# Designed miniproteins, single chains, continued (4): the designs that were tried, part 57

Each design is a single chain, and the fold is of that chain. pLDDT is the mean over its residues in the fold that is shown.

## One batch from the design tools (miniprotein)

Design m13968
Fold by ESMFold2-Fast:
Structure m13968 (fold): chain A 64 residues (1-64)
Amino acid sequence: SLKDVALEINKIAQEGYDAGLSVEEIKEKMDEHIEKNRSKLSDEELAALEAFRDQLVAAYEDEL
């Protein structure tokens, strides 16, 4: 579901940040997870996930 994909993206971001990965590396991992699920989601759901990804990236950029 959209919620499950969003939860995994959030987990990827949090675990990556905690592991000391760069924002660029974290974004790449999130993008890989979105791409893996692209065919299972509507265009509207994909847009929502990409917006969520961008919010997480912006938050980590502002922390650093």
Scores: mean pLDDT 80

Design m13969
Fold by ESMFold2-Fast:
Structure m13969 (fold): chain A 92 residues (1-92)
Amino acid sequence: ERDKQIEELLKAYEEFKKELEEYRKKYKKPEMVERLLKGVELSLALLLSQLGASGKKLHEILGVPESATLEDLKKLIREEGLENLKKLKEEK
C-alpha cells in the first residue's frame, strides 16, 4: 500500500511537471518555472521520506545518495532558504 502511494505521488509529480513545462513555453519565464519545480521536488522528497521511501527514490528526484535521510533533505531545504534570504538582502 505504501509503495502504491509512493507510485501515485511520483505519477502526480510527472503530470505536474508537464503542466509547468507548458506554462514555461507559454509565458517564457523559465527561471520562475525552475524555482517552482525545485520547490515541488523538495516537497515531494520530504513526503516520500515520510511514507518510508528509500534513498533510491530520493536519488532519482534530487540526485542525492541512496543513503540520503530526512535530515539530509532538511539540510538541503535550509541551505536553499538561506541563499534566497541573502539575495533578497542584496537586492534591497
Scores: mean pLDDT 57

Design m13970
Fold by ESMFold2-Fast:
Structure m13970 (fold): chain A 90 residues (1-90)
Amino acid sequence: LTEEQQKEIDESMARMMYSVGKMSIPKIKELIKQGKYQQAEKDAQQTIELTNRALELAKKAGASEDFIKEIEELKREFEKLLEEAREKIK
């Protein structure tokens, strides 16, 4: 693969991971609403790992600063959901 082709693959993978992560927010919120706090904690931890991988690939690909900021904001949303779930578990 050329360097340009590798960057396109890495950015496409990061965008796919971002889309999957974004779709997980309403699912985790529903788990918290249903009192399934342990499952919500587990799912939030997994999606934080997914957003970290997306950030790594986006930065490696030289993606736009706007896209990198969107992934960082998505990660902050999951960190808030993780904290909320943990507070409920005690």
Scores: mean pLDDT 86

Design m13971
Fold by ESMFold2-Fast:
Structure m13971 (fold): chain A 111 residues (1-111)
Amino acid sequence: MSAEELKKEAKELLDQLSKTTDPAELERLAKRIKEIGKKLAELDVEKALEVADYALDLAEKTTNPEVKKTLAEIAKEIAMYALRNSETKEQILRAIGLTLRAIGILLDLEL
């Protein structure tokens, strides 16, 4: 499976997750997206960073706190996988930035 195909699938699943109200579906979609994100980080760090950024964009737009939390957790995990596979200083800094942004959203939800 190509990195481009994995990125497309992850984004489509993120769109589905952002619109669901079923807790079981949230968990199922989150698990699959995280698995895709990990593989994508190993194949193409840039595309994994794009997926993490997209998840954070969706997290910021949703008013559902469970969806927001799930999207931020997905973004954090994918950004951390991207960090582990980063080969350039720019990739490392972007992965750290996305991880911190996700943590910020999660902390705001606990307040």
Scores: mean pLDDT 89

Design m13972
Fold by ESMFold2-Fast:
Formats: structure tokens, C-alpha cells, sequence
Structure m13972 (fold): chain A 67 residues (1-67)
């Protein structure tokens, strides 16, 4: 489904296998899948309290719940 496709795109941005990607890159992916700026920022803020790095496994879980 859509959440699984988002997870795959997020994983492509983590070639070192850290499980973290830049918040701006995660936001770009969410916007490309039809989330609004407000929705994307809300999701990013929930999983990236420092505003810089996103745990994309947690992000994908939240996306699945909110779809």
C-alpha cells in the first residue's frame, strides 16, 4: 500500500543503514505522496524532536496509522 511505498523510498535515502535520514528529505518524500505541508511537518516533528534527523521506521509507522 501507500505506507509501504513510502517506507521503500525512505529506505533508499539511507544507504549507510543508520535508520536515520535528514528531516528535509523525509518531508520531500511525504509531499511527493500527496501529504500537505502541514501534515508532513506534523509527522516529522513527532519523529524528529531535534528537527534534523528522522527515524524512518517510526515515520513509516505513523504514516500507516494516519492513512
Amino acid sequence: GKAEEILLKLKELDPDGSGKIPAEKAKEILLSFGFSEEEAEELINEVAPDGKWVDFIELSRLVKEKL
Scores: mean pLDDT 77

Design m13973
Fold by ESMFold2-Fast:
Structure m13973 (fold): chain A 96 residues (1-96)
Amino acid sequence: MMLSKETIEKAEKLAKENGGLLTREQAGEVARLAAKEHGLDPEKAAEALLKGMEKAGKERVTAEQTLLAVQNVLGALKQGKSVEEAAERAAEALKV
């Protein structure tokens, strides 16, 4: 699944405004935007990303980490996986 230029630019802008890292709330905004672009539930995508960040022990993440985690969340949700399964995939992506 390819993320749009708008989603990528939003993550980069939020990171720039916050010393290179996004908060959980800001990462959730990126997930909502990406989910809307793919016809997926934006609130489920945001919840899965936030749970994934919590599981990975991350309070803040880079733009690149956010985009990678979002891709994993959207991939899981598009396959009909639960929010919990999407969160696990996001957490694994963030452990590196």
Scores: mean pLDDT 85

Design m13974
Fold by ESMFold2-Fast:
Structure m13974 (fold): chain A 97 residues (1-97)
Amino acid sequence: MDDARREVSRMMSRMWFVSTTTSPAARARILGFISRAGARIRATTTPQQMIDVMQDFAADADAMAEYFRDVEPIASRVFQQIGDRFREIATQISSSM
């Protein structure tokens, strides 16, 4: 759990930094995602809740990647990487249970 929380914190910091290089519209969506993700992660108390949250956010990140695909390819790639990372964290937690 603590390792997963640290990895998520690092990923959120990376997302924040990347948001400074994207368009204002992409930046607003990235910051909104970080805010929502942070709030839900802080509310998790069990490994299963963390897995469920990671899977939900991976799906949301994939949807945002598709939305930005033709509008802003850089933001699309960032959200695809975020989705992949959330899925990886969920798998790591599951493997530790």
Scores: mean pLDDT 77

Design m13975
Fold by ESMFold2-Fast:
Structure m13975 (fold): chain A 61 residues (1-61)
Amino acid sequence: MEMSPEEKEALRLISQLPEIPEEVRQQIAALSRAARDSGDEAVMAEAERRILALVKEHVAK
């Protein structure tokens, strides 16, 4: 996996945040799993951006 250990840790923490609705947490988990399974750098970067956007939408407001 080409992602840094810190980024992978952040994704796990984000997916477990209780402030994020269950539906969104499931979406985050699916994005993370798909990125990990694909192994493509572009897919991993896209998933990371989408996950961060979802977290910002629910936490940063």
Scores: mean pLDDT 68

Design m13976
Fold by ESMFold2-Fast:
Structure m13976 (fold): chain A 81 residues (1-81)
Amino acid sequence: VNDIQNFMNQIQQELDNSNPQDRQTMLNRIVSSMGLQNTSRPVTPQDAQQVFNDIMDYAYNGMANNPYTQRRIQNHFNNIR
């Protein structure tokens, strides 16, 4: 949980310190790392933001303490490592 939160804090810091264009690039890279770029449709900035928000929700609101939620977060990061 703490290592995931530290990772998400690093991403949030980068997003907060980035200009709008760099922020969109980082969100798109997160989505690509999760394998969503394998769809036949282009990934929109809205899709990237939604995925990022879902990851943030799992990491920060304590849902990661639920064994099922921890497993899902772990699977996301294991697949993109």
Scores: mean pLDDT 55

Design m13977
Fold by ESMFold2-Fast:
Structure m13977 (fold): chain A 100 residues (1-100)
Amino acid sequence: SQRKEAERKLVIAQALLIAVEAEVYLVETSPKIPADEKLAMLETARALLERARELLEEVRATAEALGDQKLVAQVDKQLARLDAVRARVDALIARIKAEQ
């Protein structure tokens, strides 16, 4: 069903967000990782966040078409989480570049 496909895409988007949050945590807490490697990790994180956003927007459109307000609310929560993680990634990139 369209709902099951949307739920599958939501799970994939959530897994991508977990992976990005783990990479951001590693960049923030690991003093031995070189700056160039940290920047490469954060650029990979950006690409994963863009893919997660695409999936979440597709799920949101399907949820709205189905009138599934609970699924819309779940997607909106994940979009807010994504925006917060994106802000952290962008701030870390700016900080690392300023320290070089």
Scores: mean pLDDT 91

Design m13978
Fold by ESMFold2-Fast:
Structure m13978 (fold): chain A 90 residues (1-90)
Amino acid sequence: MSKEELDRDVDLAMVRMYLSVEQLAETRGKKKRDEYFASLSKDQQIQELQRQLKRAKEMLKIAEEQGDEETAKELQEFIEKLEKEIKELE
């Protein structure tokens, strides 16, 4: 196994874990997340969403390269949600 193949397998496992954590956070941590986000300035909210968007796009690239269509679809939906939130704050 090449280092590149191993790194891709590890990254895909991390992507799957990331999506599971994000789904749980939306369900269980919504109130605390909303309180934190509401405490930020508009510029800080946009910056945080842009940071999350960049990370999600990196994860999407890994999922697409690995042929994980289901994970790529979930990441694309998450990216669209983040882009919508950024536009609403602009």
Scores: mean pLDDT 70

Design m13979
Fold by ESMFold2-Fast:
Structure m13979 (fold): chain A 63 residues (1-63)
Amino acid sequence: MKALEEEGRRHEEELRRAAEELLEKAKEGSVTAATAAGVLASEASISGLDELAEEILARLKAL
């Protein structure tokens, strides 16, 4: 049980870090990075990380 919980937390941290990097590039005008960030939001939602998915989408809409 603990190993599965730690794996989920690690996956969330990895997605959050990748999303931050892509959102920074999207803010600088990268359409490719904006698209990739949207894909990561979908991946987060599929993985049950709805709060992270909403954060990514909100930041994309703020651009």
Scores: mean pLDDT 78

Design m13980
Fold by ESMFold2-Fast:
Structure m13980 (fold): chain A 56 residues (1-56)
Amino acid sequence: AEAERRAAERAGEIGTQAMNDYLTYRKAKADGSEATSLTPEQIAAFDRAEALRDEM
């Protein structure tokens, strides 16, 4: 259905953006710089995820 195709396209765009944001975060962290293109909330969320991974 057309609605299902639009939902898939939207999901793909969201997935691509999330991946790009995460790669930007990882690059900034590796370089010791700040990912200024990301919101402080996004950076905090990525920091929390990384901390949880390191604890497990």
Scores: mean pLDDT 70

Design m13981
Fold by ESMFold2-Fast:
Structure m13981 (fold): chain A 99 residues (1-99)
Amino acid sequence: TAEDEKLLELIRNATEEDFPSKKHFEIALEVIDEVAKELNIKLSEEQKLKLALLLDLYLQDKVPIYRLLDEISEILGISKKTLEELLRKAVPKYAKRLK
């Protein structure tokens, strides 16, 4: 849908300004770094930024991640299995730190 295309483009062109606040941006990036280390995954700075935005959008219930998983995986350059593992670990950590 046009809405899905807009969400995918937002992730593709992720910037700090797309986050609700600087604090959300900083916490999301820290959580992605922690989870990537736990899973022994090396991510570029660009991949970290896009993943951090995806994490925030998912926590806000703004992205139907499982329906768009193939497209998101391609944009991020990360396998679907790895992406699901990253989010499974990152979502509860991010939610806890925002409380």
Scores: mean pLDDT 85

Design m13982
Fold by ESMFold2-Fast:
Structure m13982 (fold): chain A 119 residues (1-119)
Amino acid sequence: SMAEKEERLYEFLLNVYINVDPKYREEVRKMLAEEFGVSEEALTNALRKALHLVAEVRKLPIDLPSLEELLAMDEEEFEKYEEQVLPLLPVEDLEVIAEAMVRLLQGASLEEVRAWIES
């Protein structure tokens, strides 16, 4: 369906956003916020929430900050956190993060997205 094609496109674009060089992240975020009809803050929060949920479900062998701490991080602090966390995840989990972001942007709760990641 068209909706399924759009969802896959959004997942792909969010995966690009996750993997883009930090120097281009602000520009890509602005483009995606406009395309999805959401705020840049909503995209930033969706990424942080998705990464938090995936890191917790995968039980990464590091001391994870709380969600509240992650949401309070500035961009430089979050980039350092991503650099620590992303190498510990299999490449396939980047697609999981992107799909989790789509679900959160579509209004899914943290609990619903966590349950989906665990399934």
Scores: mean pLDDT 81

Design m13983
Fold by ESMFold2-Fast:
Structure m13983 (fold): chain A 73 residues (1-73)
Amino acid sequence: SLELLEKKLKIVDEAEKNNDIEGGLVEIAKLDGYSEEEIEKLKKLVKNRNLNEKLYFLTLKKQIEIKLKNIKS
């Protein structure tokens, strides 16, 4: 939904400002309906993969913006 995507974009922006990428990903997962167990597994996967969290967060932001444009257009 539009409202969900706008909430996700705000979470991404706040996480970038605070350098709290893990917290941002967790909040987005909660909005997507992930269970507490699924969120704990997500945290472990993020840590174990040595992801460039900043780069992946920028990619996520861009994907959300594209989805918002598609809904508004």
Scores: mean pLDDT 70

Design m13984
Fold by ESMFold2-Fast:
Structure m13984 (fold): chain A 65 residues (1-65)
Amino acid sequence: MMEEALEGMMTMHAAVMGARDMRVEVRDGALVIRYPSWSEISREAAEEIRRLAEKLGVEAVVEEE
């Protein structure tokens, strides 16, 4: 429930930041953030989202594609 709400919120945040090639999903109670290796903007967005998730007490994993 909390992780699903966070997934929706973070997907919107990524879109606002222009990181449209980034994907956010919930897997086993953790947030999985995937970004393409050639996108500096998506890498920065993924790091920011991971930091926000940690602040909210949600486990987050960043995965490069």
Scores: mean pLDDT 69

Design m13985
Fold by ESMFold2-Fast:
Structure m13985 (fold): chain A 98 residues (1-98)
Amino acid sequence: AFDDRLAEALDRIVRNGERLTPEEVAAFRARYDAEMEEFIKKYEELNDKEGVEEVKRIKAHLDRLLAEDPNAALIAFVISSAVERTYIKRLEEKKKKE
């Protein structure tokens, strides 16, 4: 589930081209840091070293984007999170079948 504040910010950015406020950037940063840590732990539990390195590369890229364009960083983070969750779910389902 998204934090309601971040969901509203995402809608404004995607629909209206509005910019993130400093408070929304702070909320995004907190969510982003927590999710990246969760993905790293999930890949470590699945023994997927390539997945761990991928998340680290994504984090480095998003850290740069957040400094330059917080709107682009939020959009890129949402897409990256969806991709990583889908891939982790597929790996977990494959392991459960073995």
Scores: mean pLDDT 77

Design m13986
Fold by ESMFold2-Fast:
Structure m13986 (fold): chain A 76 residues (1-76)
Amino acid sequence: VKELIEEYNRIVDELAERLGISKEQLVKDIDEGLRTKSPEEVVEELAKKYGLDEETRELISRAVELMEQLRKKYVL
């Protein structure tokens, strides 16, 4: 539970740094996407939006998975 939040924060920090965007923007994109789309659709949209390589796509997939787990558990 707490470890999931810590892992999510570490991955989001790494992604924001790799993509040259703010952590806040990345978190917003993931959260807004997951309200209306599946995790797979969110990953695809972000990959298209930011032109992601394979490694960065894997990190985004993990971040989206963790956020979905946190939302289901209602742990922030």
Scores: mean pLDDT 76

Design m13987
Fold by ESMFold2-Fast:
Structure m13987 (fold): chain A 71 residues (1-71)
Amino acid sequence: GVGKVVELTPEEEERLEELNRRIAELDAKFEANRDTDPEKAREYFREMTELGVEEVDLAVRAVVRAREAER
């Protein structure tokens, strides 16, 4: 299957849910502004990118922790 389920801490799960919610809100704002206000759309896209990096960092930390536990 694609991806093994990696166990997140409750704090990491809450943060991931918050990041996903905020990214969805920013995506909606980006779409609303992409044709009418390109500068504002660019700012929302930048914020989405920063939140996406945080999601990747959380996933990487969880994977590293799981691998260390298997050793």
Scores: mean pLDDT 78

Design m13988
Fold by ESMFold2-Fast:
Order: C-alpha cells, then sequence, then structure tokens
Structure m13988 (fold): chain A 70 residues (1-70)
C-alpha cells in the first residue's frame, strides 16, 4: 500500500469516526513518505473539522516533523 493510499484510508477512517484506526494509518503513511506536507495537512484538516483531537494532534506533530526536514 502506497503512502497516498494510506492517507486516503486515514481520511475515510476519520469520516467513519474510527479515530484510532486513522491515527495508525497516518503514522504508517508518514513512515513511507515523511515529506508529504500536503497529505499530512489534508488529514489534519479533516481531523479538525470532525472534532477528532487525537488524530488532529498526531497529524500536527507529524506535519511539524515533515516541515523541519526542509
Amino acid sequence: MSSEELLKKAIDALNQGKTDEAVKLLREAFEKDPDDVLGLTLVLMHAVINGQKKAADEAAKLLREAERRR
């Protein structure tokens, strides 16, 4: 499974209220492509809109790490 496919599944999990599954998929996506700032930002936006604090906090943390690599 590609990083892009993992991020799409993470967003789908967020929309289904499966916060813990979304966090797991997000971490797997980051491990495959830690520089995908756009993908991480999209997941963060979905988590914020859905009020899913755990997923939003994880996405924000990973996005910060991705930005620091530049």
Scores: mean pLDDT 82

Design m13989
Fold by ESMFold2-Fast:
Structure m13989 (fold): chain A 80 residues (1-80)
Amino acid sequence: DRAAILALARRLGLRPSEAELEELVALHRQAQTQPAPSAELLATAVRYARSQGASRLQMVRLLLALGADLEAIEAALRAA
């Protein structure tokens, strides 16, 4: 859902381009077909990505690729 991705982006202070937004929507649809990752895996992924200098947008993309839902992504990024 494009509106849900836009709402998440606003809460995280992100300003994705139209192309980036379309990519995130596609990843979110794919994530919904995958088993939910553990909170521990998401926290580890965020810490690793942050240590490598990844942007918040890159972290959102990574977490969606791991199968995370939008609430889990927001929680993981706030905790880290």
Scores: mean pLDDT 83

Design m13990
Fold by ESMFold2-Fast:
Structure m13990 (fold): chain A 81 residues (1-81)
Amino acid sequence: SLVEELEELAKRLLEAARARDEETFSRLLGQMAEVALRLGVPEEEVKRLAHQIVEAYDARDLARLEELLREFVRLAREAAE
């Protein structure tokens, strides 16, 4: 399912962030945004979360990044209902 795809992308994005692999992080974030839009998450919410995720990555705040990724997946599950 697209929700399962988003969950897998979120796990891989967190791994890339821990590794400080900016190229993989950016690519995976773009893929997460695309999947979330296809699941019906409003564009404004996707943009807000993507911005906050980039800020958490730049700040090296992995705890905040994990919280934002959980929120992203939660919103996608709610939109898919």
Scores: mean pLDDT 89

Design m13991
Fold by ESMFold2-Fast:
Structure m13991 (fold): chain A 75 residues (1-75)
Amino acid sequence: MKPSIEELQAFIAELQARIAELDAQIAALRAQLAATTDPAQRAAIQREIQILEGMKALLQAMIAFLQKVIEEIKK
């Protein structure tokens, strides 16, 4: 049985909440990067930001897929 539109919308909302958490973490790391002068520490922070940006992109792709599933159910 396919999930209901309501269940899919609830899952999209959960993924959006996770993206908001990632955005907050990225913002905190960017602020830390701006205050950091040590090259090794700066490189570590930049790497962590890249990983979080990658996770955000994956979650955005999942939301796009789920939205397409909802449109197919509506047909």
Scores: mean pLDDT 86

Design m13992
Fold by ESMFold2-Fast:
Structure m13992 (fold): chain A 61 residues (1-61)
Amino acid sequence: SLFESLSPLDRSRLETTITLAVRWGADLERTADVMGKTFNVPKEDVLEALRERQREAAEAA
């Protein structure tokens, strides 16, 4: 995962944004595109992280 190349602060911000986006039912594709550009990470990696978090939230419900 390219998230390991981020500073601890940027990784924390990315993880927080992923959690909030899933909680609020945001458009995952659009969120991944914006976050990928903001944190300079591949959109596909962000999208996978968003989908994984969404799956975990669904399984916990």
Scores: mean pLDDT 79

Design m13993
Fold by ESMFold2-Fast:
Structure m13993 (fold): chain A 62 residues (1-62)
Amino acid sequence: PLPSDLDAVLAGNPFLEGGLTLSLEEARALARDPSADDETRQRAMARLLRHVAETGEPVDLR
């Protein structure tokens, strides 16, 4: 098969890329990155909020 073509299509999918696939560490870094666009930071925040909702632990972004 040629999975690279499918991977390229999926890489452009914001529902798969944003928030849901980010690690907690990457989400923290993106939320604090001033060069990241607003949508990217919002996705990072969504990932962090999901972590808080699942564990009850606060997340420090500063």
Scores: mean pLDDT 61

Design m13994
Fold by ESMFold2-Fast:
Structure m13994 (fold): chain A 94 residues (1-94)
Amino acid sequence: MSIREQLEEALEKMEAVFEEIRDRLSPELAELVEELLRLAREGIESEDEKKAMEIMRIAEDTFVGLYSLVEEGRLEAARELVRRGIRRVREILE
C-alpha cells in the first residue's frame, strides 16, 4: 500500500468515528471536527509527503483524545483539544 493510500485509510477511519460520535457533540464542536478533517484531507493533497504524514499524526492523536473526552462527557476539554489540533495543522500547511 502506498503512503497516500495509508493516509486516506486513516482519514476514512477518523470520518467513521466522527459519524459515530456526532450526535454527542455540540454543533460548534462538530464544526471544529469537520474543519480538522478538511485540513487533514488538504494535507494528503499537498505535494509534501512528510508534511502530510505529520498532519495525519496530529489529526489521529487529536481524534483519539477527542473520543476519550467525549466518552467521559468532557466536551469543553474536547473542544480545546480539537482547536489545538487545528492550529498545529494550520502551522504545518502554511
Scores: mean pLDDT 84

Design m13995
Fold by ESMFold2-Fast:
Structure m13995 (fold): chain A 78 residues (1-78)
Amino acid sequence: RKEEEYRKRIERVKEILEKQYKEAGITLTEEQVQRQAEVLAYTAEKLREIGDLIQQLLDARRAGDEEKAREILEKLKK
C-alpha cells in the first residue's frame, strides 16, 4: 500500500500548502496546489528518509555504538 501512503502524503502537503498560501494572501487554483503538493510530497518523502537516518545516527552516538553510526553515515552519503 505504498501508493496509498503516497496519496495520503500528497493530501497532507496539499492541506499545508492551501493553509500557507491562504495566510499569505496568495490565491492559487486547485490544479496549481495539486502540482506543488506532488513535487513537495516527493521531496518530503526523501527528507523523511534522511530525517529518520539522522535520528538513528544520534541515537547510536548517544548509546556509544560507533559501528552502527558508521553504517548510518554510509547510507546518508548516498
Scores: mean pLDDT 68

Design m13996
Fold by ESMFold2-Fast:
Structure m13996 (fold): chain A 85 residues (1-85)
Amino acid sequence: LLEEAERLLEQARKYLEQGDYRRAAELAIEAIKLAMKATDNKEIILKGIGYILRAIGYLFEGDYEEAARVAIEGAEEVIDALKKE
C-alpha cells in the first residue's frame, strides 16, 4: 500500500510537470487514499481526509491547478508521516 501510494505520487508529479492538473490531482488523491489504508494512526488518517476534501473542493470549482497542488502536498505529508513512524 505505501509503496503503491509512493508510485502514484510520482506519477502525479509527472502529470503536474506536463500541465495535466486534473490527472495529477486524481492520482494524488488516490495516493492519499492508499496511504491512509496503510495506517491505523487516527491523526494521519484525519490529515489525509482533510487534504482529500480540499482537493475535491477545488475540482468542483474547476480549479484543477490548485486541486493538483493541494492533493500532491497532502500525499507528500501523509506518506512522510507514515515513514517517520
Scores: mean pLDDT 84

Design m13997
Fold by ESMFold2-Fast:
Structure m13997 (fold): chain A 85 residues (1-85)
Amino acid sequence: SALNLERAVEAGTKAGLEVAKKLGALSEEAERVAREAAERAATDFLIEASLRQWNISPQQLIDLAKRAGAEAAEELAREKLEEKA
C-alpha cells in the first residue's frame, strides 16, 4: 500500500540522516539523497515482489529502505569529507 511505501521511505530518510549526523555531514543534500535512495529501493523491491508474487512483510520493506538511505548518505558524506593529500 502507499502508506507502507511512505513509512519505509521515512524510515530510510531518517536512517540516512542519522548516518550523516554521525559523520558530521548533515545537510539538505544528504536528506534528499537518502530519501531518493530509500524511495527507489523500496519501489523497485515492491515492483519485483509483485511480478514474482513474493510475500513481503512491511518490516522487510522498512529494513531495505533503511539500508539504502543509510548507504547513500554514507557514500555522499565520504565523498565530501575526503581530504586532499
Scores: mean pLDDT 83

Design m13998
Fold by ESMFold2-Fast:
Structure m13998 (fold): chain A 51 residues (1-51)
Amino acid sequence: TSAVGATVVATVQDPLTGKHYALASNGALAQFDEPVAVGATITNPKAVLPL
C-alpha cells in the first residue's frame, strides 16, 4: 500500500543513522532524509516500508 497521500500519525529519528521515519495513517512506514511533521500529508518519501 502506498504511503503517498496518507497522513503522518507518528515520527521517529534513528539515532544511529539520522534517518527520519513517519508512520502513515494507512499503516505504511515512510523514510525521509529530513524531519516530517505529525499531521502532514506524505507526498515525497525517500523509501516506503510495509509494517
Scores: mean pLDDT 72

Design m13999
Fold by ESMFold2-Fast:
Structure m13999 (fold): chain A 61 residues (1-61)
Amino acid sequence: MELLKRIEVPEDAIGLAVITEKGEVIRVYRDGKLVAEVKSDGFAKAVVLEPGDVAEIYREL
């Protein structure tokens, strides 16, 4: 998989949502651990992040 984007949510953030596109995979890390993996199945999916989360967006090949 190719890493397209990395998003680090500040600990003082009010809230952040990331929308996945077709052919993308979003991995969410909390306290350095993988807590969620969301794959696009042809539909847009929104992932809500918590303060301190790290989201990595990959292209699925």
Scores: mean pLDDT 75

Design m14000
Fold by ESMFold2-Fast:
Structure m14000 (fold): chain A 68 residues (1-68)
Amino acid sequence: GDAERREELRRGIERIRETMARLDLSPEQRAAVEAAIEAAERALERGDLETAEKHLRQAENVLVRAVT
């Protein structure tokens, strides 16, 4: 249900933050991840789970590119 999906998204945001703290990201990469996390959090506050997932995926994509 929605509660389980919200919990999963919150845990996803936490993992992104933890990963960002452990990586030596460029200022530009860091800003992009932070912007995506902020957008995901705002979407969660509104109950817009689809938009939150989209922004979380954007943050993940930046991190994946940063480690390759």
Scores: mean pLDDT 84

Design m14001
Fold by ESMFold2-Fast:
Structure m14001 (fold): chain A 85 residues (1-85)
Amino acid sequence: DEARALFARAQEALAAGDYEAARRHYLAAGELLLREVEKLSEEQAKLALEAWEHAVAAYIAELRGDAEAAAAHRAKAEALGKEIE
């Protein structure tokens, strides 16, 4: 899945402290996710969007220096993402 690959790259960039790369990869993953959501059931689409919201919240928390909130949001995004596959 291209969107999942970009999402994984965004998380790797965040872990490396490359916030610009993380931002670009998250944006690209979001664009692909919107295309994939049209192919999902309503339940799967809701899970995918919730996972994306947590991924973005993790990115924002990292930018604000809130490592604990960022870790919690990343864990939630990963758990929800696995639910839809």
Scores: mean pLDDT 74

Design m14002
Fold by ESMFold2-Fast:
Structure m14002 (fold): chain A 54 residues (1-54)
Amino acid sequence: QTVKVLVLPSQTAKLDLLVEKLGGKAKMIGTYQAEVTVPANAVDTLKKEGFAVV
């Protein structure tokens, strides 16, 4: 599943490590936004870790 996530510059390393751990991929598509491809059940993990999913 592909979702958009709001990311502060200080959070980019945390997002990258988390997405890699979840077996997914993250790509910055704007200054404060990333496109994240992860398993559907991993989207709730992103929200739990404090990332805003759009």
Scores: mean pLDDT 79

Design m14003
Fold by ESMFold2-Fast:
Structure m14003 (fold): chain A 111 residues (1-111)
Amino acid sequence: SLEEQLRKLREQLEQARRDADTAYANEVSKKIKEIAEKEGKPPSEAVTGGFELPDSLTREEAIELARKLGLDPEFVEALLKAKGSNGIRLDVMSKEEFEKLREEAKKKVEE
């Protein structure tokens, strides 16, 4: 039926969006690692203030993603804590770098 074809298309679009959100989470995780390493701090201390984790990812999905991609689960937990506190510490990351990460995320979702 037409309704069945429409359902499959919606599922494909949602999967594509989730894949884009996954890629964004990976890039942010790498950036937080770089900042933490430069400051000599654990990733959890580098992450406070203005960071936004994609709404499509639950805590469980983010941790599973970390395992599949060889990312440190503690790093993903830092991202999840940042979501509750409205994100990354602005004194560690410039406003321009933060805005660049957000724009890159938007492009991945729109493409």
Scores: mean pLDDT 53

